Designed miniproteins, single chains. Designs and how they scored, part 62

Each design is a single chain, and the fold is of that chain. pLDDT is the mean over its residues in the fold that is shown.

## One batch from the design tools (miniprotein)

Design m2145
Fold by ESMFold2-Fast:
Structure m2145 (fold): chain A 73 residues (1-73)
Amino acid sequence: MDEVMTEQEAQDMKTVVLTTIQDKLDAGQITPEQAERIKQAVDEAQKEIIEQKLSVTQASQKIGQAVQEALAE
């Protein structure tokens, strides 16, 4: 298995997160502004994951933190 997250794997993870955010937005659990902030935070996290060559576990933690920070705003 590829322990270092590839660019494609990072994109796949971003897609999963964005799908979850869309579902929450559709359910009225978050605002459009929160959804946009989460998208920005996830995009930044994805770039850093690729640059730092983070493992899948590290990448998951980083994206999770980015989503939580954006949601807290």
Scores: mean pLDDT 76

Design m2146
Fold by ESMFold2-Fast:
Structure m2146 (fold): chain A 68 residues (1-68)
Amino acid sequence: IQGQLDALDAGVEAIEKTGGKVLRATVHDGTIYLKVESKDPEKAKKAGEDAVLKTQPGVKVKVEGQKS
């Protein structure tokens, strides 16, 4: 579904703008999964989640953060 892919792309871009690195980005059964590595994982996770939900409200999103 195009909306979910657009939301995934928005989440990836938002995370990268915080200086975070996206290690994995997938869509499975209508849920967007992002794994990020950042010096501030909570900030990167929030940026990604906010961007996904702004692009596709109501989509399910899970962001896993790892500190670099």
Scores: mean pLDDT 82

Design m2147
Fold by ESMFold2-Fast:
Structure m2147 (fold): chain A 84 residues (1-84)
Amino acid sequence: MKLSPVERRIAARIVQNILEAEKSRKLTLDEKKELVEQEAKFYRDNIEAVEKELSERYGVEVKVTKEHIDRAKKRVLESLEKLE
């Protein structure tokens, strides 16, 4: 299923956080999945902060819902399973 621009931006941020974590050591697939779940939970708990950060980063007003975060999470998890 095609992701919206907002969902793609959230997915990209989650992937970026995984890449940052892997700068210190390579993560296992399970550790990457746990990090994705933790990031998604943080974003759901802090939606207004995520909206502000994405709006500033991309120079456009961004509206974020819990549904956007859940769809972005699902896409990242699917990508991690294919990356191995």
Scores: mean pLDDT 78

Design m2148
Fold by ESMFold2-Fast:
Structure m2148 (fold): chain A 68 residues (1-68)
Amino acid sequence: GNAAEGLGRVGAALEAGDAAAALAAYQKGGSTEVHRAMSQLAGEENAAAAIAALQAGDAAKARTHLRG
């Protein structure tokens, strides 16, 4: 599904340290669907914090919230 592809692209961009690419992948993959996939992976609190970090341009912080 689009959510799994979107989450994978966000993860790849975050590992590259590219917050702008990660945010673009989140939006292109369907923000609601990708947010749901993030919540399933890391929990709702961590998913919300990761999205806030992406919007702030902080790839390292977003990755920490999604992976620990």
Scores: mean pLDDT 79

Design m2149
Fold by ESMFold2-Fast:
Structure m2149 (fold): chain A 91 residues (1-91)
Amino acid sequence: SSSQQLEEARKLVESGTPEDLAKALEILKQLANSKDPKSRRRGQVMLSMAGSYSPEFRKEAEKLKVESDIELSLMRMASSSGPVKADIKFK
């Protein structure tokens, strides 16, 4: 299932070895190119999120054109964390 593939990809990213990162990228690429819209969106979201850790993930996310709503969601999450982090920064 797409949930199992996402969990496998997450574990591979957590491992951080070049071989595991390459395997995670391939799993996420397959999900992002799925005929099932739900699986495709989940793959695109995970690629976009993982893009901050690796140029290879970022390139693939850009190629697959992650939806603006997903990008805005990531930006809003960062913004909602900002006030707390700003308070810590002043200390």
Scores: mean pLDDT 65

Design m2150
Fold by ESMFold2-Fast:
Structure m2150 (fold): chain A 92 residues (1-92)
Amino acid sequence: MTKEELNARIERLEKEVRELLQKAEDYFKQGKWGLAIALYDYAAKISRAVKEAREALENGDLSTAQRYIDEAERILEEGKKLVEEIEKYLKS
């Protein structure tokens, strides 16, 4: 995988983190504090992994960068599933 491909994945993750933070803020304003806290936690974990991936890329360590990106994408998927489950509960 090229540095450019890994950087594109990081940029997508950064956008997804902003969307999770917006969802967390919306839930917080609705008084759904436990759900908001959970989404803030997911966003923080993804942001940390993304930071580590960027540092690895700057050092030319593509394998380490890829591992952190893979971890961040896994955590993001968990956060998205939480949002989907919450939205299904609210619609019932």
Scores: mean pLDDT 84

Design m2151
Fold by ESMFold2-Fast:
Structure m2151 (fold): chain A 82 residues (1-82)
Amino acid sequence: MIEEKLNEQIEKIKAGTGGVDVDLVAEALERNQREAVKKLADTLIERGKETGNPNLIKLGETLKDLVDRNLSAEEAREVLLS
């Protein structure tokens, strides 16, 4: 599922291994799965606050911004690669 894959990427970043799968996020937006991406982002921000992990909060904020700005898949790639 899309939420599981995004969570796995965040865990890798949190552990200092690997990066964000830009293709996965872009594909979710292209398929109009914005609610799933937004819910994941909100959940990750909350969990980051509970665990005191700023990297998790930062990534969640980034994903939320992509959804809230109604960005296209191409625009989302630009933001995630910047």
Scores: mean pLDDT 69

Design m2152
Fold by ESMFold2-Fast:
Structure m2152 (fold): chain A 57 residues (1-57)
Amino acid sequence: MLTEEQRKAIREIFKLALEGKFDEANKRLDEAYKKGILTEEQYKAVKNAIEKLKKVR
C-alpha cells in the first residue's frame, strides 16, 4: 500500500500532467524520487504514465 506522502506526491504530479504542465509534473516527480518519497519502481511507473498521457493528448 502507498503511504499518505506517496499518494499526495503522485496526485500532485498527475494533476500537473492532466493540466498539460508536463515539464512541472516531471520536475515534481524527480524531486519526489530524490527526496526518497517514491521508490525507483514508482518513479519509472509514473514517468511512463506521464509520457503516455502526453502522447494521447
Scores: mean pLDDT 80

Design m2153
Fold by ESMFold2-Fast:
Structure m2153 (fold): chain A 88 residues (1-88)
Amino acid sequence: SKRDEILAELEKKIREAGKQGNEKEIDYYQTIITAIVRMEKIDPEKAKEMTALEALVAYLKRLTPEQRDEVLKSLPPEVRAAIEAALA
């Protein structure tokens, strides 16, 4: 499925980031996986068709302002800007 392909790609990116010692990239990809898993628990049929970005935005919209700010501060600056624009 699209979800399985996205998760496999994220796991591959985590392994590559680990080889480079890039903890920020690992945290970012883990955050996307968390968003996908959470959205799947809310609406499994809709979630399986979501892109990683769509799942992340939908997940963030369901968090409290404090939880959302905590997630946003952990994202790469370029990704954060795109996500903040999508949340506005």
Scores: mean pLDDT 79

Design m2154
Fold by ESMFold2-Fast:
Structure m2154 (fold): chain A 80 residues (1-80)
Amino acid sequence: MAEELRERGRAILEELGAADLLALAEEYGRNRDGAGLVARIQALVEQARAEPDPARREELLRLALAVSGVAVGTAALDAA
């Protein structure tokens, strides 16, 4: 499950061209410095709330979910 969450999240970030978010999630996986990652996820959620276009809103939420999945999956695998 944790590995599947990480891989699916990574695939979504790659599909959407979110190289910056993927880099932040990988950085968190290496050093556990989550401050930038948390701030970026919060920014995506806030942007989605303000977004009037349903398609763009869904994309922003999908990005937030994907990067969260990579971070959670990585942390769970490290704890095991």
Scores: mean pLDDT 75

Design m2155
Fold by ESMFold2-Fast:
Structure m2155 (fold): chain A 92 residues (1-92)
Amino acid sequence: MLTLKEEEIEEEIEEARKLLEKEKASEREKEIFEAAVKAIKAALEGKKEEAYKYFEKMLELMKPDALKTLSEEEVEERKKKALELFKEALEK
């Protein structure tokens, strides 16, 4: 299987930014995207602790939108599970 180069990942990130602008994304959606980008870049650099911090920030920014369809307890459970899965992926 081909491994994506860092440059290819950066191109994918820029395409996603363009889509957010085209779709008239809210400031919150843009902040969520930037937190995700920082988590990905930190993970690529081997900065696991920094990657976890930005991933958690992304989940925190997503909470208000999730609360529109999920209970507060369900949102917190999903945040914990997502963070655990992210940590497991980086530890491999």
Scores: mean pLDDT 73

Design m2156
Fold by ESMFold2-Fast:
Structure m2156 (fold): chain A 79 residues (1-79)
Amino acid sequence: VEEKLEELKKKYPQLSELAEQLLRLARAAKESVEAALEEARRLDALYQKVAPSMSPEAQQALNEVLALVGEEIAAALAA
């Protein structure tokens, strides 16, 4: 997932903060549900700030990475 997040940041620089926050969320999920929830709130705040300027192509790329990160988070939280 880190490779996909770096690719997203390079292709869509406007999403770089979101990509870094997604990485923080994925790491936090391995620590605790509480830590994951804090990082998820920060992600939502960043998304709301960036969403109005996001192109359909950027949204599609973000959705693909979100699916991969979501699977990693679900696996970590289930463990």
Scores: mean pLDDT 77

Design m2157
Fold by ESMFold2-Fast:
Structure m2157 (fold): chain A 85 residues (1-85)
Amino acid sequence: SEAAEYLYKLAEELRKKSEELLKTVKNPPEEFVKASKESVEELEKIGDQIANGTGPNVSAQEILEKVKEKVEKPFKILEEYLKKQ
């Protein structure tokens, strides 16, 4: 499924960007590391559900909103952390 492939690619890109930021930021907040890992895992899970035809049993709009939230969450945490330095 092209949709599942897109989500897997997005998860890989998120993982790569997080790793690049971790090389730049000394002592990154644990919340950023955790949120990044959780977001990657959730995107992969949605991809698996689409690929296997097991779900999610929700609207396309709801899936898009969830994907956007998962992509934005770790970077929002990091932005707030950097503003406090």
Scores: mean pLDDT 78

Design m2158
Fold by ESMFold2-Fast:
Structure m2158 (fold): chain A 109 residues (1-109)
Amino acid sequence: DIESYKRLLERLAEQLIELTKKLLEITTDPELKKELEKLIKELKELLEKIKEAKSAEEVLALAEELREITEKILELAKKAGAPKELILEIEELLGLIDILIGIIKRVFF
């Protein structure tokens, strides 16, 4: 049932929004802050699309978008000199997104 995987993807997106907000709070570089604020906006828009997704194809496409945004946030976290714990939480979330994408591809395609 794609609904279960969609709900999991929603939770991963919500977790990434919270981690990105934490990263924004500790970031001092104005240009980096601006990029993080833009990514938070993109994540919120992506979360709304995930909530409205009805097909396995839509959920997979949105999971791939979430992965791309997560990779960008991870690079910005490293550039900002974020604490190792925060970097590890973002890396763990990226790994969970990759696992979810793999499951969706195997079950529905």
Scores: mean pLDDT 90

Design m2159
Fold by ESMFold2-Fast:
Structure m2159 (fold): chain A 65 residues (1-65)
Amino acid sequence: TKEVAERLKKADAFRILSDLNIAFNQNLSDEEIKRIADGLKSGKLSLADVSKTLKVPRSYIVTLL
């Protein structure tokens, strides 16, 4: 939603995604995390795409925004 996109622009999406990467023991590089964060901010990636990549529930990601 537009509301979630606005919150992502104000939040440090890179930090949130880095914390998720650590919490779920994923082996994503800083470059990959930055690419995902930039994709979310630009609208090129959806929350569903990020959920699939990180293998975490979409609802959990939304809760952290």
Scores: mean pLDDT 67

Design m2160
Fold by ESMFold2-Fast:
Parts: C-alpha cells; sequence; structure tokens
Structure m2160 (fold): chain A 96 residues (1-96)
C-alpha cells in the first residue's frame, strides 16, 4: 500500500507543521493547506482519488475540532470534542 504510506507521511508533515507553529489558529490553517495540497498530489500520482478524498475529509474534520475546542473555552464541551477527535483518529488509522 504505497498510497497508505504516502498519506501517512502527509499526516506526519501536517502534524509537525501545526506543532512547530504552536497549534494556534495560524498553525492549524497551515496544516489544513498542507494536507489539501498533499492529498491532491497523492490522488493525481497514484489515481487513488477516493482514498485521498476520504483521508482529507477526516483529517480536516479533526483539525476543525481542534479549532472549535480552542474557541469554545467550555471545559465540558472541550472534553466531548476531544472524544470525537479520538474517534476520528481511530478512523484515520484504519485508512492508513
Amino acid sequence: SEVKEALRKALEEAARKAEELGLDKEGLEKAKELIKEKTEEIAKKYGAYEEAERFKELYLEYLELLERIREEGDPALAEELRERGRELTEELQELL
């Protein structure tokens, strides 16, 4: 699964980029941009349009949850969003 390895590397790069920028709004936006670019490249290179699109959808949803957690400021809602984030992480691992 050369496609799965490429997607895993894309996730690692996006996560590293977000972490380097301190996981703030700018860092999360940069991670979103990077994942969109990398998934388009992988889809085109391998013809894996459905796998790349599904991966992109899940990871973007995960990044959006991280943004919502930071904006809401409610500890109870933040905890519920973190549980949703774990579910998305598990689904991403199943694709990879």
Scores: mean pLDDT 77

Design m2161
Fold by ESMFold2-Fast:
Structure m2161 (fold): chain A 61 residues (1-61)
Amino acid sequence: GKEQAEKTRKGGELLAEKAKDEGSEETRRGTEEAVQGILDEDEEKYREGLRRGVEGFTRGA
């Protein structure tokens, strides 16, 4: 829904900021996929990119 889309968009922006300063390859890839999901209006791609970016940052950053 609209509220879910707003939350995912803000999450992507936060990931992009962190990737700029401290990003690992996985965090960067996740951020790119999340941004591409927004551009393609593909919520599933955006959510998968966001999940991957968070996992990369937490485990491998």
Scores: mean pLDDT 67

Design m2162
Fold by ESMFold2-Fast:
Structure m2162 (fold): chain A 76 residues (1-76)
Amino acid sequence: MEELLEKTKSKNIREAARALLELLRKYGVDALEQGVKEFIKSHNLKPGWEPSIVTAVETLDEEELTKFLEILKKNS
């Protein structure tokens, strides 16, 4: 789990997206919520995006999630 949490901090958004998807798949929603908080903090995003990112990880594939996170970072 710690290794995946560290990958969510990656400057490579696709690597961070993969880590978030793998956290959900292997460890469930509580681990995903931790990864999302680390992603927001490490990428200097505004607080409040946590529910939207969690929903995106639950509903999108890796390519769609990567694009979503890139757009979100650009708008923050």
Scores: mean pLDDT 84

Design m2163
Fold by ESMFold2-Fast:
Structure m2163 (fold): chain A 100 residues (1-100)
Amino acid sequence: AEAARLLEEMARLAREYGAPEEVVEQVRAGEDEGFEKLVEWMREKYEAGELSDEEVLDFTARVQRLMARRVLATSEDEALRADARAALARIEELEAQRAA
């Protein structure tokens, strides 16, 4: 299933960046609390100087893209789907600006 594959990719990405195993497992399970803990962990590491601006931007963009794709694969909620499409468009615009 696409949704399960996207959650596994998000968990793998979190583990690659060194997120705590508890957070990785909650993300793999698709738990909202896991995603909130992942964002908080990233903020703490950035504030501690353990992640560069480039690493934070790349990680955030990759996670947001996977989250948006998961919403589009699993949700019938039109508002959530619209938000996911808007998020993907914004990521593409930011990536185009960085490539220029």
Scores: mean pLDDT 78

Design m2164
Fold by ESMFold2-Fast:
Structure m2164 (fold): chain A 100 residues (1-100)
Amino acid sequence: GPAPPVITDLTATGSGSTVTVSGKVSAPGADSVEVLVGVTDATTGEVQASAVVAADANGNFSATFTGLPAGTYTVTAWAVGTSAEGSSGSAPASATATAP
């Protein structure tokens, strides 16, 4: 498969009931890259929201989660790069956001 993707610059920002996530992924040799983004309550470990998003041609990705209870969240992102030779997964990246 392709080399494992690397997620960099993962940021998460809380505003009201919304958490906005952005980041960058490098996946040399991949024909497509999907990023799995999870929003987990930092106190309980319960998953509150998740999405699968495609990275753009420059490796940028973003996700917006709305309707979240007030709290502190751990955002985890995991990338999968796919090529003709197969698929490879990244190590997870994490960021923290607080929804007031």
Scores: mean pLDDT 81

Design m2165
Fold by ESMFold2-Fast:
Structure m2165 (fold): chain A 82 residues (1-82)
Amino acid sequence: AAEEAIENFQKAIEAVKAGDRDTAKEYALKAIEATKGLPDSLAGIRAQALALVALHYLDMGRYDEAIEAFEGALEILQRSLA
């Protein structure tokens, strides 16, 4: 559900802020999986794309850009519920 994806992206952002890259990746992957079951497939695809970009930034050690990308995914999903 979108709520599950939102919760997992929020947890991923908190993990990045805490400096826990492995935990951030775990929650991001759970969020991506949750987006696959969404009725709004376009919002799900867009959120997945931003989450993949965020994972790439995490691998590069670019934590601020990773947070921005995860926040973008979160905003798309929150908008789909409004």
Scores: mean pLDDT 82

Design m2166
Fold by ESMFold2-Fast:
Structure m2166 (fold): chain A 70 residues (1-70)
Amino acid sequence: SEEELGRELLEWVEKFFDVTFKDPEAAARDLAQAARELGITSLEQAKEAVHAGDPALIAAVKAVIDRHRA
């Protein structure tokens, strides 16, 4: 589900970018929305895209971090 994808993306972003969020639920929703807009449907696809240096996904993740970080 989109909610499950958002939660998985949030946990991954917190771990690999070493960030925490003031409102984890809002950050998870924004991550899920960004993934959907970029055609990303799984955590594995998101990880592969970031590893490949996908500028659109990296920019979207950074925007969510900047908006929601603690």
Scores: mean pLDDT 85

Design m2167
Fold by ESMFold2-Fast:
Structure m2167 (fold): chain A 119 residues (1-119)
Amino acid sequence: SPLEKAMKIFSEGMVKISKGKLKLDDVDFFLTHELGLKTDEEKIEALKEISKIVLESKNWGELAQKLAEWFTEKRKGDELDYAAFLTYFAGLPNQLGLSKEELLEKLKELAKKVLEALG
């Protein structure tokens, strides 16, 4: 299905970008259990929303803020959840050994491929 193809592209892309530091063996488990998404339609919408946020972000700071907001909303989290997500995403390039600009560019390339797979 388009969803299975998009999830495979996302999983394999994140492993490559992270040089194996991020293990996304089960992207469906992540979307279902960590984000609470139940249907294929919800999973497709989530992948489209994340991909759009990545593509529309002009710099890493903007992307980190928007991702923190998105994850907090999907988990129905509070201000402490937002602060934790923001800290995580703000630190992610350094944790992966990439510049902010390099990580953003690689994620934009990945997001485009995910959207192409979803139609």
Scores: mean pLDDT 82

Design m2168
Fold by ESMFold2-Fast:
Structure m2168 (fold): chain A 110 residues (1-110)
Amino acid sequence: SHMTKEEALEEGKKLAEEVVKKVIENPDITWQEIFDFIAKGIEEILEKMKHLPVEEKRTILLKFQNYLEELVREAVEKGEITEEQAQKIIDAVFKAMVYALLLLSIEEEK
């Protein structure tokens, strides 16, 4: 079945919340484990969104990234994660997003 834009936005929000929760529950989590979790989550959302226009996929992924960064900032302010843990999440999502957005740019040129 086809995922709607609203359902894809909700899946992105859930992924962002799961990333922050995973880091809070696992203080010794590595950058690689965070990256693999985010990359797999993005891949699953992209597969479910394959019927949507490239511009909508791009918007959904960027909203996911912005929401994740907001949750990370709030978690640092509340003392739930350290600035070092926050930097690992921000670096991991940035790299995962670079690959995802490059794939969408290639799709758009075809």
Scores: mean pLDDT 87

Design m2169
Fold by ESMFold2-Fast:
Structure m2169 (fold): chain A 64 residues (1-64)
Amino acid sequence: SHHLQRRIALSSQLSEEQKELAREIGDKLRGIGDGYQARLRGETEAPPTESEEAQAAAEKALAG
């Protein structure tokens, strides 16, 4: 619809730097969440450490 087209156009008007920063932050947050969910799936009683999971998620995102 034209309404959706206008929303996309407005989003495109954001600076590339702002888009890149938002995407980077989103990727890091998703990686951390994915790591935590993996631990829960494995039924590991101890929760993952923030630093450990953040590093593992970042390495995974960069490697593949």
Scores: mean pLDDT 63

Design m2170
Fold by ESMFold2-Fast:
Structure m2170 (fold): chain A 96 residues (1-96)
Amino acid sequence: MTPEQLEKFREASELARKGEPLEKILDLLIEAGLSRAEIAALLLGRYVREGRVPEEVLAELEAAAPSIRTEEELEALLLEALARVDPALAERIRAA
């Protein structure tokens, strides 16, 4: 992550603390030039912290993690997991 991307990520984190919608945070992360895998990981991580990701999905991620070899495989895995929690958000990341 570049210093500029880190600064944009910090800005997004501050807006999240102020209660800004997740969609605005997503737009900032896309503007910062983060990869779809990075964006999906960050947003999925937030849902995990909020207790919104089912244990079944977390178990599937843990089982699949050792087999991941490429960024494309990681992107697909994370977006599929995110789509089970928030399909509209997952589709927005794919469209970016």
Scores: mean pLDDT 75

Design m2171
Fold by ESMFold2-Fast:
Structure m2171 (fold): chain A 100 residues (1-100)
Amino acid sequence: AVEELKKILEETSKKILEILKKNNAPEEDIKRTEKGAKNVLELMEKLSVEDSVNLARAFLHEVKEWAKENMDEETYKEIEEIVEEAERKIDEILRRHKEE
C-alpha cells in the first residue's frame, strides 16, 4: 500500500513538474514543488497508510490551488486533471488497504 502510494505520488509529481516547466512557471515555484514532493515521500516511510494518504492529498490539493492562482487556465486544467486522476488512484489504494 505505502509503496504503491509513493509510486503514484512520484509519477504524479513528475508529470506536474513537466507541465510547470513546459509552461514557464517560476523556477522558485518549480523547486518548491519538487522539494515538497520529496519531503512527502520521505515522511511516508514513517507514517501509516491512512496518514500517508492524508499527506499526499494535502500536497496535491496545495499544488492544484497554487496552479489555479498562478497559471493560465489551460495549464491549470492539465494540472487539475492529473491531480484528480491521482486522487482517484489514492482512494482505490486506501479502500483496498481497509479491506485487508
Scores: mean pLDDT 83

Design m2172
Fold by ESMFold2-Fast:
Structure m2172 (fold): chain A 88 residues (1-88)
Amino acid sequence: AAAEEEARRKRQEEVMREADYGVGEIAGAVGLASVRENAADEEKVQASLETLRRVGRLLSRGPSAARSRRVTDEFIARARKIAAEAAA
């Protein structure tokens, strides 16, 4: 019973951690595509960056919050770099 409950909980946490990671990767990829498409438009770039931050905060509610946050932060950093290169 107790050991069975622990095994089930650990399996559930593993599945949810993997799912959260996938969502973070997809959100980051979509954000980067939006920034690339609108690189010359400062307002659209800022809107895309804010959307990525909001998605990152939502993903922080799951069991893989730390992993999802790191993935989201990585994509935000890449998006900022693309925007800076377009502004140069």
Scores: mean pLDDT 62

Design m2173
Fold by ESMFold2-Fast:
Structure m2173 (fold): chain A 104 residues (1-104)
Amino acid sequence: SEAEERLRQLVEKTRRILRELLERTTDEAARARLEALLAELDAIAASDLPLAEQLRRLLDITQEAALIADELGQKNPERRREYILKSAELTVIAIGLYVLLKEL
């Protein structure tokens, strides 16, 4: 379905941003949180969960990732703009997921 294809696209966008955040940070606590979110993302992609439940879980992952990116921006002034942009991208994905959930 169109909704399932959109979910797959949003999963891949979220995975890309999580990997980019991991490549850019040496903060051990942030890295552990990001790796846990990647594992949760992979579990959703491999699951037989109903579409609405997959969307809710991805929304939670995306919102937590946006918070991590914002925190990293606050802790790393030299890279603040880069982290703010990643947080903004994740927020746009979260809005897309919220809209998709409302259309179900």
Scores: mean pLDDT 87

Design m2174
Fold by ESMFold2-Fast:
Structure m2174 (fold): chain A 95 residues (1-95)
Amino acid sequence: MEQKAAILSVAANLLAVAAIVETELPHPDAFKRAIDAVRNAIDLAKKLYEMGFKEDALNVLKKVREALDILEAKYPDSPEVKQLREEVDKLEKEI
């Protein structure tokens, strides 16, 4: 399980970074890719937490928050961004 957790932690962090990068792009598909990357990073953070890697999960969620802050500033009326923010807040309180 430890080797799998390490791989998932790296993958989750890369997805969170990808989401941040996508927020800077002016392309119409950039928003969708950023949202998809955030969702995938949150899912991997949940798995890390369930496996007992709480600090790794929190580190991923911190990067996800950075992406969501940029998305909220750029797309303030997005219900998807609001829902993802609420999911991150709930997860952090559980950890």
Scores: mean pLDDT 75

Design m2175
Fold by ESMFold2-Fast:
Structure m2175 (fold): chain A 104 residues (1-104)
Amino acid sequence: SEREKALEAVENAVKIVKRWIEKDPRLTPEQKKKVIEMLDEVLRKIKEANPKSLDEALQLAQEYLTEKLEEMVKKGEITPEQARRIQAVFLLAFLVESAILEEK
């Protein structure tokens, strides 16, 4: 179903971003832990929202991720540059995973 594809795309994108975060030498261990925990919270909120389509899932993910990244920047937990990179990697991962799922 479209809902199943939407959730699979988000789950796969989150897994890709987590792997990227774990390997980023520019993040401290504490920053990595906080970003990974934040990504899990974003995924949980998207699953609870139960998006109807890939487009709705992307919109919700962008809204929730932007909100959480901005909060982390305001708290001094990550830099604005780090926040932009995390958001960009998520967007690219989501678009690739969505394209793969649409081919099936």
Scores: mean pLDDT 88

Design m2176
Fold by ESMFold2-Fast:
Structure m2176 (fold): chain A 94 residues (1-94)
Amino acid sequence: MKLSEVEKVGAYLYLKALEALENNDPAAKALVDRVIELLEKYDPELAARLREAFENKDIETLAELIRELTELMEKDPELAKEMKAIVDEHLAEV
């Protein structure tokens, strides 16, 4: 199955959010925190909802919000570029 670059970034962020919640992975948690901080500049309401869902360990809401983030990245190429840079930096460290 061929995913777009934006869909790959969204899928990776969701997997890392799950790893942060299930395994207490500090690198995954740091990635999630950086994503939320970046998102606050583009959509502060979505960023706040993502933070709340993550803190509450609400996996169903996290999946929905990551889908909304993916849709936002498809509409905003600058946000998509900055999100990909965060993911690429994390992949280089792990």
Scores: mean pLDDT 80

Design m2177
Fold by ESMFold2-Fast:
Structure m2177 (fold): chain A 92 residues (1-92)
Amino acid sequence: MLAGNLLIKKGTPENLKLARELYEEALEIYEKTGNPAYQKEIASCYQGLGNIAEQENKLEEAREYYQKALEIYEKLNDKEGVASCKEALSRL
């Protein structure tokens, strides 16, 4: 995920596309394992996709991704993840 965050910071359309592909690939891998232990990683991928959508000014898509991440973090009782997603949703 670090490489995805660096691509988002650059903010070019090509870099955002690469970051999106990276998170989508990671999400697909975690979902294919079917292992509940990867729920935090899945939530992190949705949060990353939300950040990318926000940078692309796709605010409704960003809201949808942040909401998915929030639901997973709430199930995990991850207070930091919940707070981060609520803050992101509040700025949209």
Scores: mean pLDDT 79

